# Ledger of designs, part 31: designed miniproteins, single chains, continued (5)

Each design is a single chain, and the fold is of that chain. pLDDT is the mean over its residues in the fold that is shown.

## One batch from the design tools (miniprotein)

Design m17053
Fold by ESMFold2-Fast:
Structure m17053 (fold): chain A 80 residues (1-80)
Amino acid sequence: EFEEIKPSDALVYLIQNIDGLHVTSYYKQDYTPLPSTVLVIEYEVDGETLVSEFYRGEKRENKVKKTNGKPVFLKAWKRV
């Protein structure tokens, strides 16, 4: 179960809880939440909508190409 939070609140959570978390980025269309997921941030960059997943356990490889634009944070969700 996830609760929608402000992107600014997600960044505060990360500052306080970064230890033991991994991050993997996905194109939004290719993303499915896993049981190990604790936080998701949705953002737009270079006309693409991406999600960054923060999770515990085994590190996974990024699934997106490098972007050159400045990200605009849209939404975030935290596991309750």
Scores: mean pLDDT 79

Design m17054
Fold by ESMFold2-Fast:
Structure m17054 (fold): chain A 87 residues (1-87)
Amino acid sequence: MYKLTLTAEGSEEQAVAVANLAKAIAEKMGFKVKEIRLEKTPDGKWKVTIVIEGAKSKEEAETLGKQIADAARKLVGVDVEYKVEEL
């Protein structure tokens, strides 16, 4: 089993949009969102961290991460970093 962690920084509206987008894509593909964390930075930006579990392979987790990152860049205009870890 693999864990996917996604991180993005932007405005409050962008951070919320990334969280909603990641949840929608993950749930549509049958994954469970375990955690969504929103943190205000001292410079007035917002950092979002999203943790998704239930990928059966590293490739499945990486595919999900890439799909969410590509969608966030196109629809929200922010870069999403993702990391895949074995559980």
Scores: mean pLDDT 86

Design m17055
Fold by ESMFold2-Fast:
Structure m17055 (fold): chain A 83 residues (1-83)
Amino acid sequence: SEKLEKVEELAKKELEEGKKLAEEYLGKPELSPEERMELVVEEMIKKGHPLVELSYELLLKLRNKEITQEEAEEEVQKFIEEV
């Protein structure tokens, strides 16, 4: 699937961007690993990285039991179709 491959390449690019951004927060020992991750995610969302935004929203909803695994998979499928 061409659309799926496009999403996979987007994920790879966003992951590399996140790694570079995370390097800036590694020097803040006063922050927990969770707080550092939240800052990286927030910055990536502000920069308009749609896959990180979608992934973070779905992860929070799953952890809070607001959606099922099947519903999360449907949201991912919708995103793939829109790419």
Scores: mean pLDDT 76

Design m17056
Fold by ESMFold2-Fast:
Parts: sequence; structure tokens; C-alpha cells
Structure m17056 (fold): chain A 76 residues (1-76)
Amino acid sequence: SEEMREEMIKAIEELIELAKENNGFISLEEALEIISKIKDEKAREALETEFRLLAALSERPGYISLESIEALKESL
């Protein structure tokens, strides 16, 4: 839904801003804390699943790169 997409984009933009402030990386723990604030359960679960996968497949396990987050935003 449009509302779900809007909530996801808002959370992703906040994560992009934090990654920019942290030399291009954000920890999975920090990402999940921000995602936990999403009111829509389906949007929250979708982003949680996606970010857990990105962190697991990352060159630095447990961290997600700015480039990966920006690519995710482009896919929405």
C-alpha cells in the first residue's frame, strides 16, 4: 500500500542520514531500533528482514553500508 511504502521510505531516509554521519555504515542494532518505530507491522517486518539479510551478507558482518541502503531505497 502507499501508506506502507511511505513509512518504509521515511525509515530508510533516516537510516541513510545516520549512515552518512557514521562514515558510510550503520550497525544492524541501530538499524533495527529505527525500524522498530514503524507503525505498520508489514512494513516493519519487511524492512527488518531485508536489513538482517543485508547485514549477514555484508563485507563487514553486523554492519550495513550506505550504498546498500541507497540501493534498497531505489528498489522501492
Scores: mean pLDDT 85

Design m17057
Fold by ESMFold2-Fast:
Structure m17057 (fold): chain A 83 residues (1-83)
Amino acid sequence: MTLVVGIVYSGRVETTKETIKAIAKKHGVEVKILEKHVPGDDEEKIKKAEEELLKEGANVVVRSEDSPEEIKEKVEKAIKELE
């Protein structure tokens, strides 16, 4: 089973990707990552990018600005919903 995770990011995406991959590995699931770059902190542009990622097939969308704990909660919830 493949979990599709969308990331909306403004600067750093590598750390968020590594966090997602580590969580998926612990749960024994394959992960596909979709990315959208939104410069700055414009909430309307971020929301639009989140909507676009969901339309592209993302099961869950995280922001690179989310804490590692928030990313973990979102990803683990999505994994549970796939089971």
Scores: mean pLDDT 82

Design m17058
Fold by ESMFold2-Fast:
Structure m17058 (fold): chain A 69 residues (1-69)
Amino acid sequence: SSALEKYLERVKKRTRELAKGMSLDALEKMLIGLKKQLEVAKRKNNEISSKITEVMIEVVEEEIKKKLG
């Protein structure tokens, strides 16, 4: 839905703002935690939580790549 899309864009923006201030070690730990959360959300068939977590993973992976060069 349009409301969900707008919410996911806010999650992306917020996650990028937080990730910019994080060390590489902190980002890698966050990524591990998010991947575990995604597995739990998928097992519970929680589609909204899965989409939110996938968006956060994407942003954190982008920030890690940016910091590595």
Scores: mean pLDDT 88

Design m17059
Fold by ESMFold2-Fast:
Structure m17059 (fold): chain A 81 residues (1-81)
Amino acid sequence: MASLEEIEKALEEIKRLIEEGKLEEAIRVAQELASRLDEERAKILEDGMVGAYLYAQQGKIEEALEIIERTKERLRELYEK
């Protein structure tokens, strides 16, 4: 399973790709990360990516990045419990 450090690094890369308008590549990074997570963490990542993707498609990049940050926070909480 991916470590918290690997998750945070991957989410930071996803944010960068969203900022660059590379939505398909961001989805690919998220899918690769999800394959290395358990079902619970993968679902949290998937839910976050759906929200971020919908905002990014509308050009609402700041809102998309906020969703990724919230997803990161939720995943971090699971490692602290």
Scores: mean pLDDT 82

Design m17060
Fold by ESMFold2-Fast:
Structure m17060 (fold): chain A 67 residues (1-67)
Amino acid sequence: MPMLTITVTRLDEEGRPSDTVTVTVPLERAQETLRAILDGLPAGRYRVTVTNDEGHVGESELEKPPA
């Protein structure tokens, strides 16, 4: 079963990494796992890195707005 490693890193105002969460999940669970992680985190800037079992890496930055 293909696996993804998801790393979510909180960024400060200067874009520096502070807190990191890393999980490895089956591909079919990746979207719901990422959503659950982001829903559980406070508002702020985050860097999301997704690595598949073939070593391909996707990286994006996102802003979680205050509710």
Scores: mean pLDDT 78

Design m17061
Fold by ESMFold2-Fast:
Structure m17061 (fold): chain A 80 residues (1-80)
Amino acid sequence: GIDELRALFEELRARLSPEAQKQVRVIEDQILGLIEKTKNEKMLEKAIAEVRELLADPSLSDQEVVQRLVKMLTELRKEA
């Protein structure tokens, strides 16, 4: 559920630089707010899957992680 997504974002932020953590927090708040507002289970599942994929790939740079999350937020906003 939403608590699982929050925990996954906390794990993701822990590996990033302080600058990237700040960028991710802003995107995280918008993703979580959109899911909570829409109560859309498919959006929640997509967000969980994406954060899990980011966590599974330690080769991704901070910038690549931020870009992937921005892309996901953009896609979720189109479905809202």
Scores: mean pLDDT 86

Design m17062
Fold by ESMFold2-Fast:
Structure m17062 (fold): chain A 70 residues (1-70)
Amino acid sequence: GPPSKEELIEALSDASRGRPSVSKEDAVDALVRLGVPRSVATKAVDAVAKDGVVHASDFPQVAELVLELL
């Protein structure tokens, strides 16, 4: 089945490696490894990213947008 919101947030948190933000590339790759199509991952990350990164506080917004686009 599709990944849960919690699984998407966990994947982004793991990709951040304890940092307050993750690069757009690492965020997209983390979502793709969880089974999200790259086109969906890219659209969601690009919509939420600021200054080339996704802040950890915005991980829930990325997860919600991924689920909307799936």
Scores: mean pLDDT 88

Design m17063
Fold by ESMFold2-Fast:
Structure m17063 (fold): chain A 65 residues (1-65)
Amino acid sequence: MKAGVVGVGSDAEETARLAERVKEETGADLVGAVPVDTREEAEEKLAQGKKKMPEAEFYLGDGEA
């Protein structure tokens, strides 16, 4: 399984930690880990990722509750 991760309100290090957690829990091959400032940017990145790799699962990490 392939997986991508988008971190909202997180820096690259926090997004990388989330990606490692997804890999540990699912055993997926990571195709990308992208930090963004807003949920709207995250949704845009998720939509683009799904369009480019429809076979991959995409996860949203929201650092802002």
Scores: mean pLDDT 73

Design m17064
Fold by ESMFold2-Fast:
Structure m17064 (fold): chain A 55 residues (1-55)
Amino acid sequence: MSPDDQARAFRDAGQRLQAGASPQDVVDYLVSQGVDEDLAKQAVTTITRALQEKA
C-alpha cells in the first residue's frame, strides 16, 4: 500500500467514525483496504481519542 493510499484510508476512517460507525467496523474497513490489523486498531484508537478531546 502506498503512503498516499494509506492517508486516504485513514481520512475516510475518521469520517466514518464521525458519522457514528463503530470502531470495529472501521478497523474491518481499514483491513479490507490493505492496512495491517494492528496499525488499523492503533489508528482508530488515536482518531477516537482525538474526537473525544475536540468535543
Scores: mean pLDDT 79

Design m17065
Fold by ESMFold2-Fast:
Structure m17065 (fold): chain A 64 residues (1-64)
Amino acid sequence: GAAKREKLKEAGEKIAELIKEKYPDAEVKVELIGDDKVKITFTYKGKTFTLELSLEQALAYSKF
């Protein structure tokens, strides 16, 4: 539901902040996949990395 999507987006945005804090030149994109997952794409020095995370995984990663 909407509450789960909002939590996924918040966790994904927190992960994006952590990536950008460590890699200031990185381009980070946060996308929701349906109601269950967040997709985080970051590009750093021509290399693109993609993470697809459940809410539990996103909350865990948001603390790194």
Scores: mean pLDDT 79

Design m17066
Fold by ESMFold2-Fast:
Structure m17066 (fold): chain A 75 residues (1-75)
Amino acid sequence: MIDPAEVDLALAEMQIAVFENIKKRSGRKLTKDEVENLIKWAERAIESARALGDDETARHFEELLKKYKEEYEKL
């Protein structure tokens, strides 16, 4: 059976990667809604990584979450 936490983590990683690539390739500023979406995906990634016992991945997404919250406050 596929672990729901593995699926959620993979989806979160893909969504975050898409938006990070949009920022890097286009030089476009993300909208407030896009940053809010990234915050939600980062939170899901943290929960899923912790459920899987992957503390290193959880820590990585905690750093990204902090960055996205700072970006949101500036918008």
Scores: mean pLDDT 81

Design m17067
Fold by ESMFold2-Fast:
Formats: C-alpha cells, sequence, structure tokens
Structure m17067 (fold): chain A 82 residues (1-82)
C-alpha cells in the first residue's frame, strides 16, 4: 500500500509538470516543446525506476525534478509575459 502511494504520487508530480510545460507551449511553441520533451523524458525515467522495483526512489526523484522544472517554467513564463 505505501509502495503504491509512492508510485501514484511520483506519476502525479510528473503529470503536473507536463501540464505546466504545455501551458508555456501556449505562450511560446518553441520553449513549450523543450519543456514538454524534458518533462516527458523525466516521466519515462521515473517509470523505469518504478518498474525496477524502487517506487520510493522514483518518488524522491520525481519530487526533485518537479521542483527544479517548475522553477525553470516559472522563469520562462515571466520572460515571455514581458
Amino acid sequence: MEEEKYREEALKLMDEVIQKAKEVGKLSGKYGKGFITSAETARQAVLRLIEEGDPKEAYERAKRVADAMKAFIDKAKQKLLE
């Protein structure tokens, strides 16, 4: 049950980052494509960790990647709005 919680939360974090990247894509297709590709690549890496039987590590990596990517996306949004 705890293991399943880590898996679900890790994938949820990655899906949230992909959604934010798509929002940037509506402001700038070029920057949005880069962020979407990076987010999708990170999600694949998280899935691989889950499949290899390490959902806790997958969650920890997803959290770190989500925090970093959200910061970069927010900076890109600020630049595109001005």
Scores: mean pLDDT 81

Design m17068
Fold by ESMFold2-Fast:
Structure m17068 (fold): chain A 90 residues (1-90)
Amino acid sequence: MLSRESLDRDVESFRQYRELLEQERKEIDSLTDKRELVLRAVALDIRSMAIQITLDNAEKQGASQEELDLLRETRKEEIELSELARKKVE
C-alpha cells in the first residue's frame, strides 16, 4: 500500500525513467538476436504490469491528472517497446 508521499517520489522517478525508455527504444531497434529480443519483450511486459499496480494505487491516493497521465504514458511506452521487440522476431 502506497502513502501519498511514497507516490510523489515514484512519479518523480518515472520522469527520469522515460528518458531511459527512449534510449532503450534505440537499443531494441539495433538488436538482431531473437533470443535477446524475446527476453527484452518479457522484461518490458513485467515492468508494464508493475506500473499498472502503481497507477491503480495512485488513483486511490488522489494523484493529479498530470501524475496519472505520466504513469499511463510510461506504461504505454513500455508496452510499445515490448511489441516492437516481438515484431522483430516474427
Scores: mean pLDDT 77

Design m17069
Fold by ESMFold2-Fast:
Structure m17069 (fold): chain A 103 residues (1-103)
Amino acid sequence: METIPVKAEVKRVSGKVLRTADGRVVITGPAEMEFDRELKPGDVVTGNFPLTTKEGKTGLASGAGRVVTPNRLDDLIVSAGDLEVKDDDILEGGPMDAEVRPA
């Protein structure tokens, strides 16, 4: 299925944290997003964006998730590198270069 390039802004990320065996942090949970175009429920969004902890530390994150409403992804899976995060921490996002796969 062909992907469509989309500009997005990740507003907030929160969810459950898993630390992988290689020391990487994965967050699974809802994310608030803003898109430069209309997306449909079921569309899959994938891309890279800055992620900032409550302490102000910023890292590059990659994420994938399904659109539930036009400005919301549920069960966004985020690879957050080596950032120190805890379950249900509210993280600030930023500009995302995204690709969208239609449902």
Scores: mean pLDDT 75

Design m17070
Fold by ESMFold2-Fast:
Structure m17070 (fold): chain A 83 residues (1-83)
Amino acid sequence: SLLDEAARLYYESLVEALRQAGLDDLADFVKELAKELLEGKISEKEFFEKVREAMKEHGVSDEELARIQAITAEILAEKVEAL
């Protein structure tokens, strides 16, 4: 569905944003969680809760989180424009 496509573009963008921030271990973790989300093993809510917990464990500050969110939005916009 269109919603499934939008969800895929979002977490692909998040993974790419994490890699750009130099958080490769977090990017790999999020990529694995996204796979579980696609398999229906976890909800979107659980996905974002686990990602937030992992970011805290890796010492990601609120300022860094805001930057990652901004980069994610930019990448997502580029992917949507390419459709």
Scores: mean pLDDT 82

Design m17071
Fold by ESMFold2-Fast:
Structure m17071 (fold): chain A 75 residues (1-75)
Amino acid sequence: MEEIEKLVEEVKALGEEIAAKANTPEYQAGLAHLKALLDAMLKKAKETTDPKELELIKEGVEELKKLLEEELKAL
């Protein structure tokens, strides 16, 4: 759980840095959607009792982190 919370925090920070560098309404809207998605994923992770579902959520957040790191490098 703490590991997923930390990953969500890291992905939010990456999204905020991307939005700040781009400084457009489109990227601000994207950041808002990203934060909503991450909050929903974290809520689902806290509610699930299925270890397989928890693993899939963690993998999803890790993949988002990787994609955002590549986006930030491209900016």
Scores: mean pLDDT 82

Design m17072
Fold by ESMFold2-Fast:
Structure m17072 (fold): chain A 89 residues (1-89)
Amino acid sequence: LLEELEEKGRELARRLDEAAAKDPSLPARIEAAVAEHLKEFFLALKEGDKEKAVEHIKKAGEAAAAASPDPEVARLAREVAELLAKIVE
């Protein structure tokens, strides 16, 4: 799980850098789309609410995917979110 998360996270970062080179506004749009869900994810982790943490990280992945016109960034964002959800469980 951690090795797969590291691999997928690095691929997402690389792909996002490539997409951002063509569309410099993309990172800010993804950040805006996921900000509230990531905040709720970390708050839920701090409170020990694993169910709520899993819900919000999955929503963050879907929000990132919806904000990106690049299908590979969208796919990798969802996969990273699902791996994080499995680690939290």
Scores: mean pLDDT 82

Design m17073
Fold by ESMFold2-Fast:
Structure m17073 (fold): chain A 85 residues (1-85)
Amino acid sequence: SLLERARELGRALGRLPLELAPTVGRDAAIARGQALLEQIQQLLQQLEDLAKQNGIKTVPGELQLLRLLLETAEAAFAAAVAELE
């Protein structure tokens, strides 16, 4: 299902610090993961704002699915950071 795929992708994205830490070190991996999530969150918010301002009709479920992915990624990131500490 799309909900399951969104959660799987979110978990993979949030766990990037665990994948990067052996190569770039713990602190650098955490910083890169945080910066990526912050950028994605900002881009999603800008997309929502631009769609609304330009009168573009969006399917509510599409933005909800992207929000679910981001929320799952944020939770997975927090768990990954705790695992690296």
Scores: mean pLDDT 79

Design m17074
Fold by ESMFold2-Fast:
Structure m17074 (fold): chain A 113 residues (1-113)
Amino acid sequence: SKFDEILEEFRKKLDEVISKLPPEVAAAVREIYDRFLEEVKKIYEDYLAGKITLEEAVNRISQLKKEALDELRARLEALGVPKELIDKVISEFSKILNEFQEKLLDVLAEERA
């Protein structure tokens, strides 16, 4: 599906961004991203089943992005990661999540649940 294609594209983009980060930081980003994708997949399935509107799907995904960014920051702070590195990681992760949401919205609009 087009959804599975964007999941694979953004997994590769994430792996490129985290490839040069310390292993603990890379692992934290990957774990939080994987959890984010599991929740997004549920939203996608609910939308295709006609259980939620496009507007509701958009709002839920936006909330999940905020929660993922907040959780990642808290986890990196708990690991003792320097603030400058946290800010860079959060900035790059936010860019990936925003671009992912834009492509996902195009897919949702085309599939017309």
Scores: mean pLDDT 85

Design m17075
Fold by ESMFold2-Fast:
Structure m17075 (fold): chain A 91 residues (1-91)
Amino acid sequence: MAEIEKLRKEIEEAEAKIAEAEKKINQPLEVVKEAMAALPSSTPPSLVLEAAVLPEDASDHKIQVEELEKLIAENKKKKEAAKAKIEELEK
């Protein structure tokens, strides 16, 4: 009884954690985007982002982003497992 509802709740919780982690990842990137917008450069945005952030200021933020990416990956696995179980039950 209510097994599908329990699995749906697990998916919603995993999705919420993924969304929160994505917001945290985007916080450092917003600073870099502002810096890029201020630059009157013909340099491609992707190259400017990589060169501007990674060598010095990115050491702390890179570690935090990697931890958040791991959290996202783990929650995506949990979501997919629960979703597959729901699909099997709702066949």
Scores: mean pLDDT 64

Design m17076
Fold by ESMFold2-Fast:
Structure m17076 (fold): chain A 86 residues (1-86)
Amino acid sequence: GTPPAEVVEAENLLDKGKVALYLYQQGAASEELLDLARKYFEEALKIYEKLGDKEGVAEAKEGLGEVAELQGNYEEAKKYFEEAKK
C-alpha cells in the first residue's frame, strides 16, 4: 500500500538533508548547507519519533552526527552516532 503521508514527508526531509550534505562535500563548502541539512534531519527526526519508526530515528540521528562532525562538533557527532546504533 501507499505509505502514510507523514512517512513520505519524513523520507523527503531525510533525503533533502542528505542532498545538502552531498553538495557540501562536493565542494560547495557553505555553512548554510550544513545549517539546512541539520534543520531537515531535525524535522525528519521529530516525525519518525512521533511514528515510533526506530529505523527512521536512527537514520536521522546518523545524519545529525555527520552534520556535527563537519561542523567540528566531534563530541556531539559521537553522541548522535552512538544513539543511532540503539
Scores: mean pLDDT 85

Design m17077
Fold by ESMFold2-Fast:
Structure m17077 (fold): chain A 85 residues (1-85)
Amino acid sequence: GAADAVNTIYDLGMKAVEEGLRLAERDIDKAEEYVGKAESYATVLEALGEKYPDVRDLALKKAEEVKKKVAEARAKIEEEKKKRE
């Protein structure tokens, strides 16, 4: 159902941002790619919340969690860029 879809997209988004964090010190370009994927999954979660009222609150909360992790990953990538300049 819609709740299963929300949980699946959330898991994919979290895995993508964790991989981005892992790569931030080794491969900045690949780290940015994975963080971009996580942002895309957060956007899908927001769209699911808008389309399906029964999962709106769940989807929006999960999207916010992914977005917070994306912000953390973006900050780490920027720190790593500055260390290499």
Scores: mean pLDDT 87

Design m17078
Fold by ESMFold2-Fast:
Structure m17078 (fold): chain A 81 residues (1-81)
Amino acid sequence: SKEEELIEEVEKQLETAKATALAWYRAGLLTPEQALAWMRQEVRHLLEDAKEKGASEEVIEKIREIGERKIAELEAELAAL
């Protein structure tokens, strides 16, 4: 379905964003706080895009949950470095 495709796309985009933030941190381009702030902005952009495309409340909730999970993963990975 369109909703399943959107969820899969969000998962892939946020996984890529997390990997990018970690790479920029490792390269000395971002502090941990800057990496997390950028990641939170990426999640906000995806939520706004989904709302503009007319995504259902259920899809918006799933995107929010994915975003919260990916931010927590990034925070844990940054803390482990």
Scores: mean pLDDT 88

Design m17079
Fold by ESMFold2-Fast:
Structure m17079 (fold): chain A 66 residues (1-66)
Amino acid sequence: SLEERLEEERRRELEERRNVLRVTHPDGQVERFHVDPDVEAIREQLRRLGLRGERDERPDTVFLWA
């Protein structure tokens, strides 16, 4: 169905955007770059390591996804 196709396309687009790194320049300009899958793997590893129990005074977001 068209509905299922659109829903699948949205999910796929969201997944692709999760691999897009937003870089903020000193001037405040923001650029988006496609990063390697390793970035997402690292993010997942950090989550699994459980910084939850140990708050390390770090920002919740390490990378910005478009």
Scores: mean pLDDT 53

Design m17080
Fold by ESMFold2-Fast:
Structure m17080 (fold): chain A 85 residues (1-85)
Amino acid sequence: SDRELLERHRNEFLLKIIKYQKENPKAKMTRKRLAEIAGVSVSVVSMLLDRLSEESGLSRKELLETRILDVEVEIGMKLIEEGVG
């Protein structure tokens, strides 16, 4: 299921997104673009954004807006650091 895919591969998706944002600082992020970057469906991206929204207190739309992507990147980096054993 999309939920099981997200739970199993969340950190991999976040790593790909963070890397893309660092390499493409002027690229506008959309759910479709995030899906292309992570190699998953838009449904999985929507679930990821819901999780990041819960963690950050920002809406899914706000996370995709200009400047809000910095918060998404910071959250992703922190999760990766906490996931490195």
Scores: mean pLDDT 67

Design m17081
Fold by ESMFold2-Fast:
Structure m17081 (fold): chain A 65 residues (1-65)
Amino acid sequence: KPTDEEIEAAVRAVAKRKGITLTDEELQSLVEAARKILDEHPEMTVEEAAELALDDFITRKIKEE
């Protein structure tokens, strides 16, 4: 069962790889989103859940800004 620290590390790593800067609030929101994905889909890896959460976040930001 992944910890919040492991999920946060994965989100930070994916964001850095994609050249995206996150605020503390955005990071917390993404950790919560990734946790929900993992709770609904326990077959997913923490890296897959973090990447899905970040991709959804980017898509929403592009449409709003």
Scores: mean pLDDT 79

Design m17082
Fold by ESMFold2-Fast:
Structure m17082 (fold): chain A 84 residues (1-84)
Amino acid sequence: SEAERLKAEIQRLLERLRELAAQLRAETDPAKRAAILAEIQRIIAEMERLLQKLMPLLSPEEARALIAQIEATMKEVQAIIEEV
């Protein structure tokens, strides 16, 4: 279904955000760090776009669960970005 396809894509993007955050934590080159940060921002924008399409297809319960998962991942990513 469309909802399952969009959910799978969002899960893939969340996993990619975790990978990029781990790379950012290990990276010391300022130019490479800037490139990783730019990629993180692009993925966040793509995820928000997909979420706008997905939200009308979900029950309120499913929507709350997905938003909670996204917020948890975003808090982890933001904490890593703030560590520099």
Scores: mean pLDDT 87

Design m17083
Fold by ESMFold2-Fast:
Formats: sequence, structure tokens, C-alpha cells
Structure m17083 (fold): chain A 60 residues (1-60)
Amino acid sequence: SPVERKKALLERSIKRLERTIEWLREQMKTADPATRAQLEADIKVLEELIEKYRKEIEKL
């Protein structure tokens, strides 16, 4: 169904974003304070996008 396809696409997007966040967190371990702050900001944007996609799934 169209609903199941949209759910699958959103779930796949969430999984990719979670992998990206994990990679960024790994980079933070060796980063200087200024770079860490930028990476933390980038992670926050990605976490907000995941929440947006989860909310879309809930409304399906």
C-alpha cells in the first residue's frame, strides 16, 4: 500500500540518519572544542529531523 511504502522510506531515512549521528559522535571524541561544538550542533539538527520523520510515521 502507499502508506506502507511511505513508512518504509521514512524508517530507512531514520536508520541512515542514526548511522550518520553515530559517525559524528565518533568524530567528536578526537575533535578540538570548536569542532566539537559544531558537530554537536549538526547532531542536534539531525536528531530534530529524525523526530520529524517519527511524527510523520505516527500520523500514517
Scores: mean pLDDT 90

Design m17084
Fold by ESMFold2-Fast:
Structure m17084 (fold): chain A 101 residues (1-101)
Amino acid sequence: MPMGKTLKVPPYVELYLTGKAAYFLELVEKRVKLPDEVRLTLAYMVNKYDLSLEEIEALAEAMAKAILETGNWFAGLDVELVLRHAPEEFRELFREILTEK
């Protein structure tokens, strides 16, 4: 019974909308529209990994670029598309975030 190869989304409302998560979502949503389920997944990831401000800004930029390049918000969760736009120093961290449960 392996879990699906998708990000684990908690069925919570606003529980992960902390300052860091809110800042991350603000950076992404200035450029692209996100469904609520994606917003919760991204907020959870930011809080779970306790990302620094530099990591948050780099991840938000990489995700926004991936979505804009494809016209599809699912690209923001695609490891290879996001990593193409990520700084080299953060690629391993972002790979872990996007592939881990």
Scores: mean pLDDT 70

Design m17085
Fold by ESMFold2-Fast:
Structure m17085 (fold): chain A 61 residues (1-61)
Amino acid sequence: ADLQNLVDILLKDPELTVPAVRALIAAGKLDIARQIVDELLKRAPDNPYVKEAKKLVDEAE
């Protein structure tokens, strides 16, 4: 699936953001997780799930 499709899904259901980012990090796809979080921050910077996902990406390096 396209990266943008996943971003659109997570914007509709933000509570799925943290589990999705954790799964990507566990799969070794930190670069993809970072891109998704960056796009979500541009669209929903004040969303608590997006902020939590940003912390996860920052902690994973």
Scores: mean pLDDT 81

Design m17086
Fold by ESMFold2-Fast:
Structure m17086 (fold): chain A 75 residues (1-75)
Amino acid sequence: MPSIDEIVKKHAGSSGIASGIGAYLLAAERHLGDPKKAMVEGERAFGEEVAKRIKDEEMRKLALESGEKRAKEYE
């Protein structure tokens, strides 16, 4: 399965990447007292924000699944 980073680079574009990074940082900042939760919530926020920018439905689904998989790896 391609990584979320690979899907984002090819399908979301630079604006999608910037929005995803911003969402990650905002989610992580809300959980600074819990590094594990910060990473989990950050990865979920990134995947969800990037998915909104992907026009291809299958690629959007793969981005969401890959982001959720990364989030679960920090749980």
Scores: mean pLDDT 73

Design m17087
Fold by ESMFold2-Fast:
Structure m17087 (fold): chain A 74 residues (1-74)
Amino acid sequence: MTPGEASIREYAEKSGISEREAGERLIRELEEQAEELRRKSEKAEAEGNLSLAAAYYAAAGILLIVAEEIRRAL
C-alpha cells in the first residue's frame, strides 16, 4: 500500500465508513487545506516574507499531489 492508502484504511476503520467515502472526504479536506495555505502564501508575499510565502506554496502543492494520488487510488 502507498502511505495514502494506509492512511485512508485507518481512517475508514476508525470512522466506520467505507474506504471510498474516507478517501473522498480526505481529498476534500486536503484541497480545502491547500487553498488556505495558498491564501497564506499570498498574504506572506504581500508582506514581503518571500521565504514564508514559498514554504506555504510548497506545502499547498504537496497536499494537492497527495489528493491526486488518493483520487487515482479510488
Scores: mean pLDDT 78

Design m17088
Fold by ESMFold2-Fast:
Structure m17088 (fold): chain A 94 residues (1-94)
Amino acid sequence: SAMKEELKARIDEIVAETVARLRAAGVAPAELARAETLLGIFAQEVKEAKSLEEAEEARRNFLAWLEEHEADPTVRALLAEAAERILEEFRRLF
């Protein structure tokens, strides 16, 4: 469980850093709130994943959703980068 607590802390750090980067990039407050919520949902899915396959599926679904629904290229790029970083932290458990 110590490794899982470290993973959760690192994921939360990536989420916070990504929200700060979106804010610094001038993303509007409503868009920023949506991006934070969506990234938070994805982060929670990875935290609850029981296998690498489940975490990779969550990332694949998140990236597909961003391509379909996120028109802002800056928001899409930063959220995609955050998803990759979160998955890389999860992979360290395996």
Scores: mean pLDDT 87

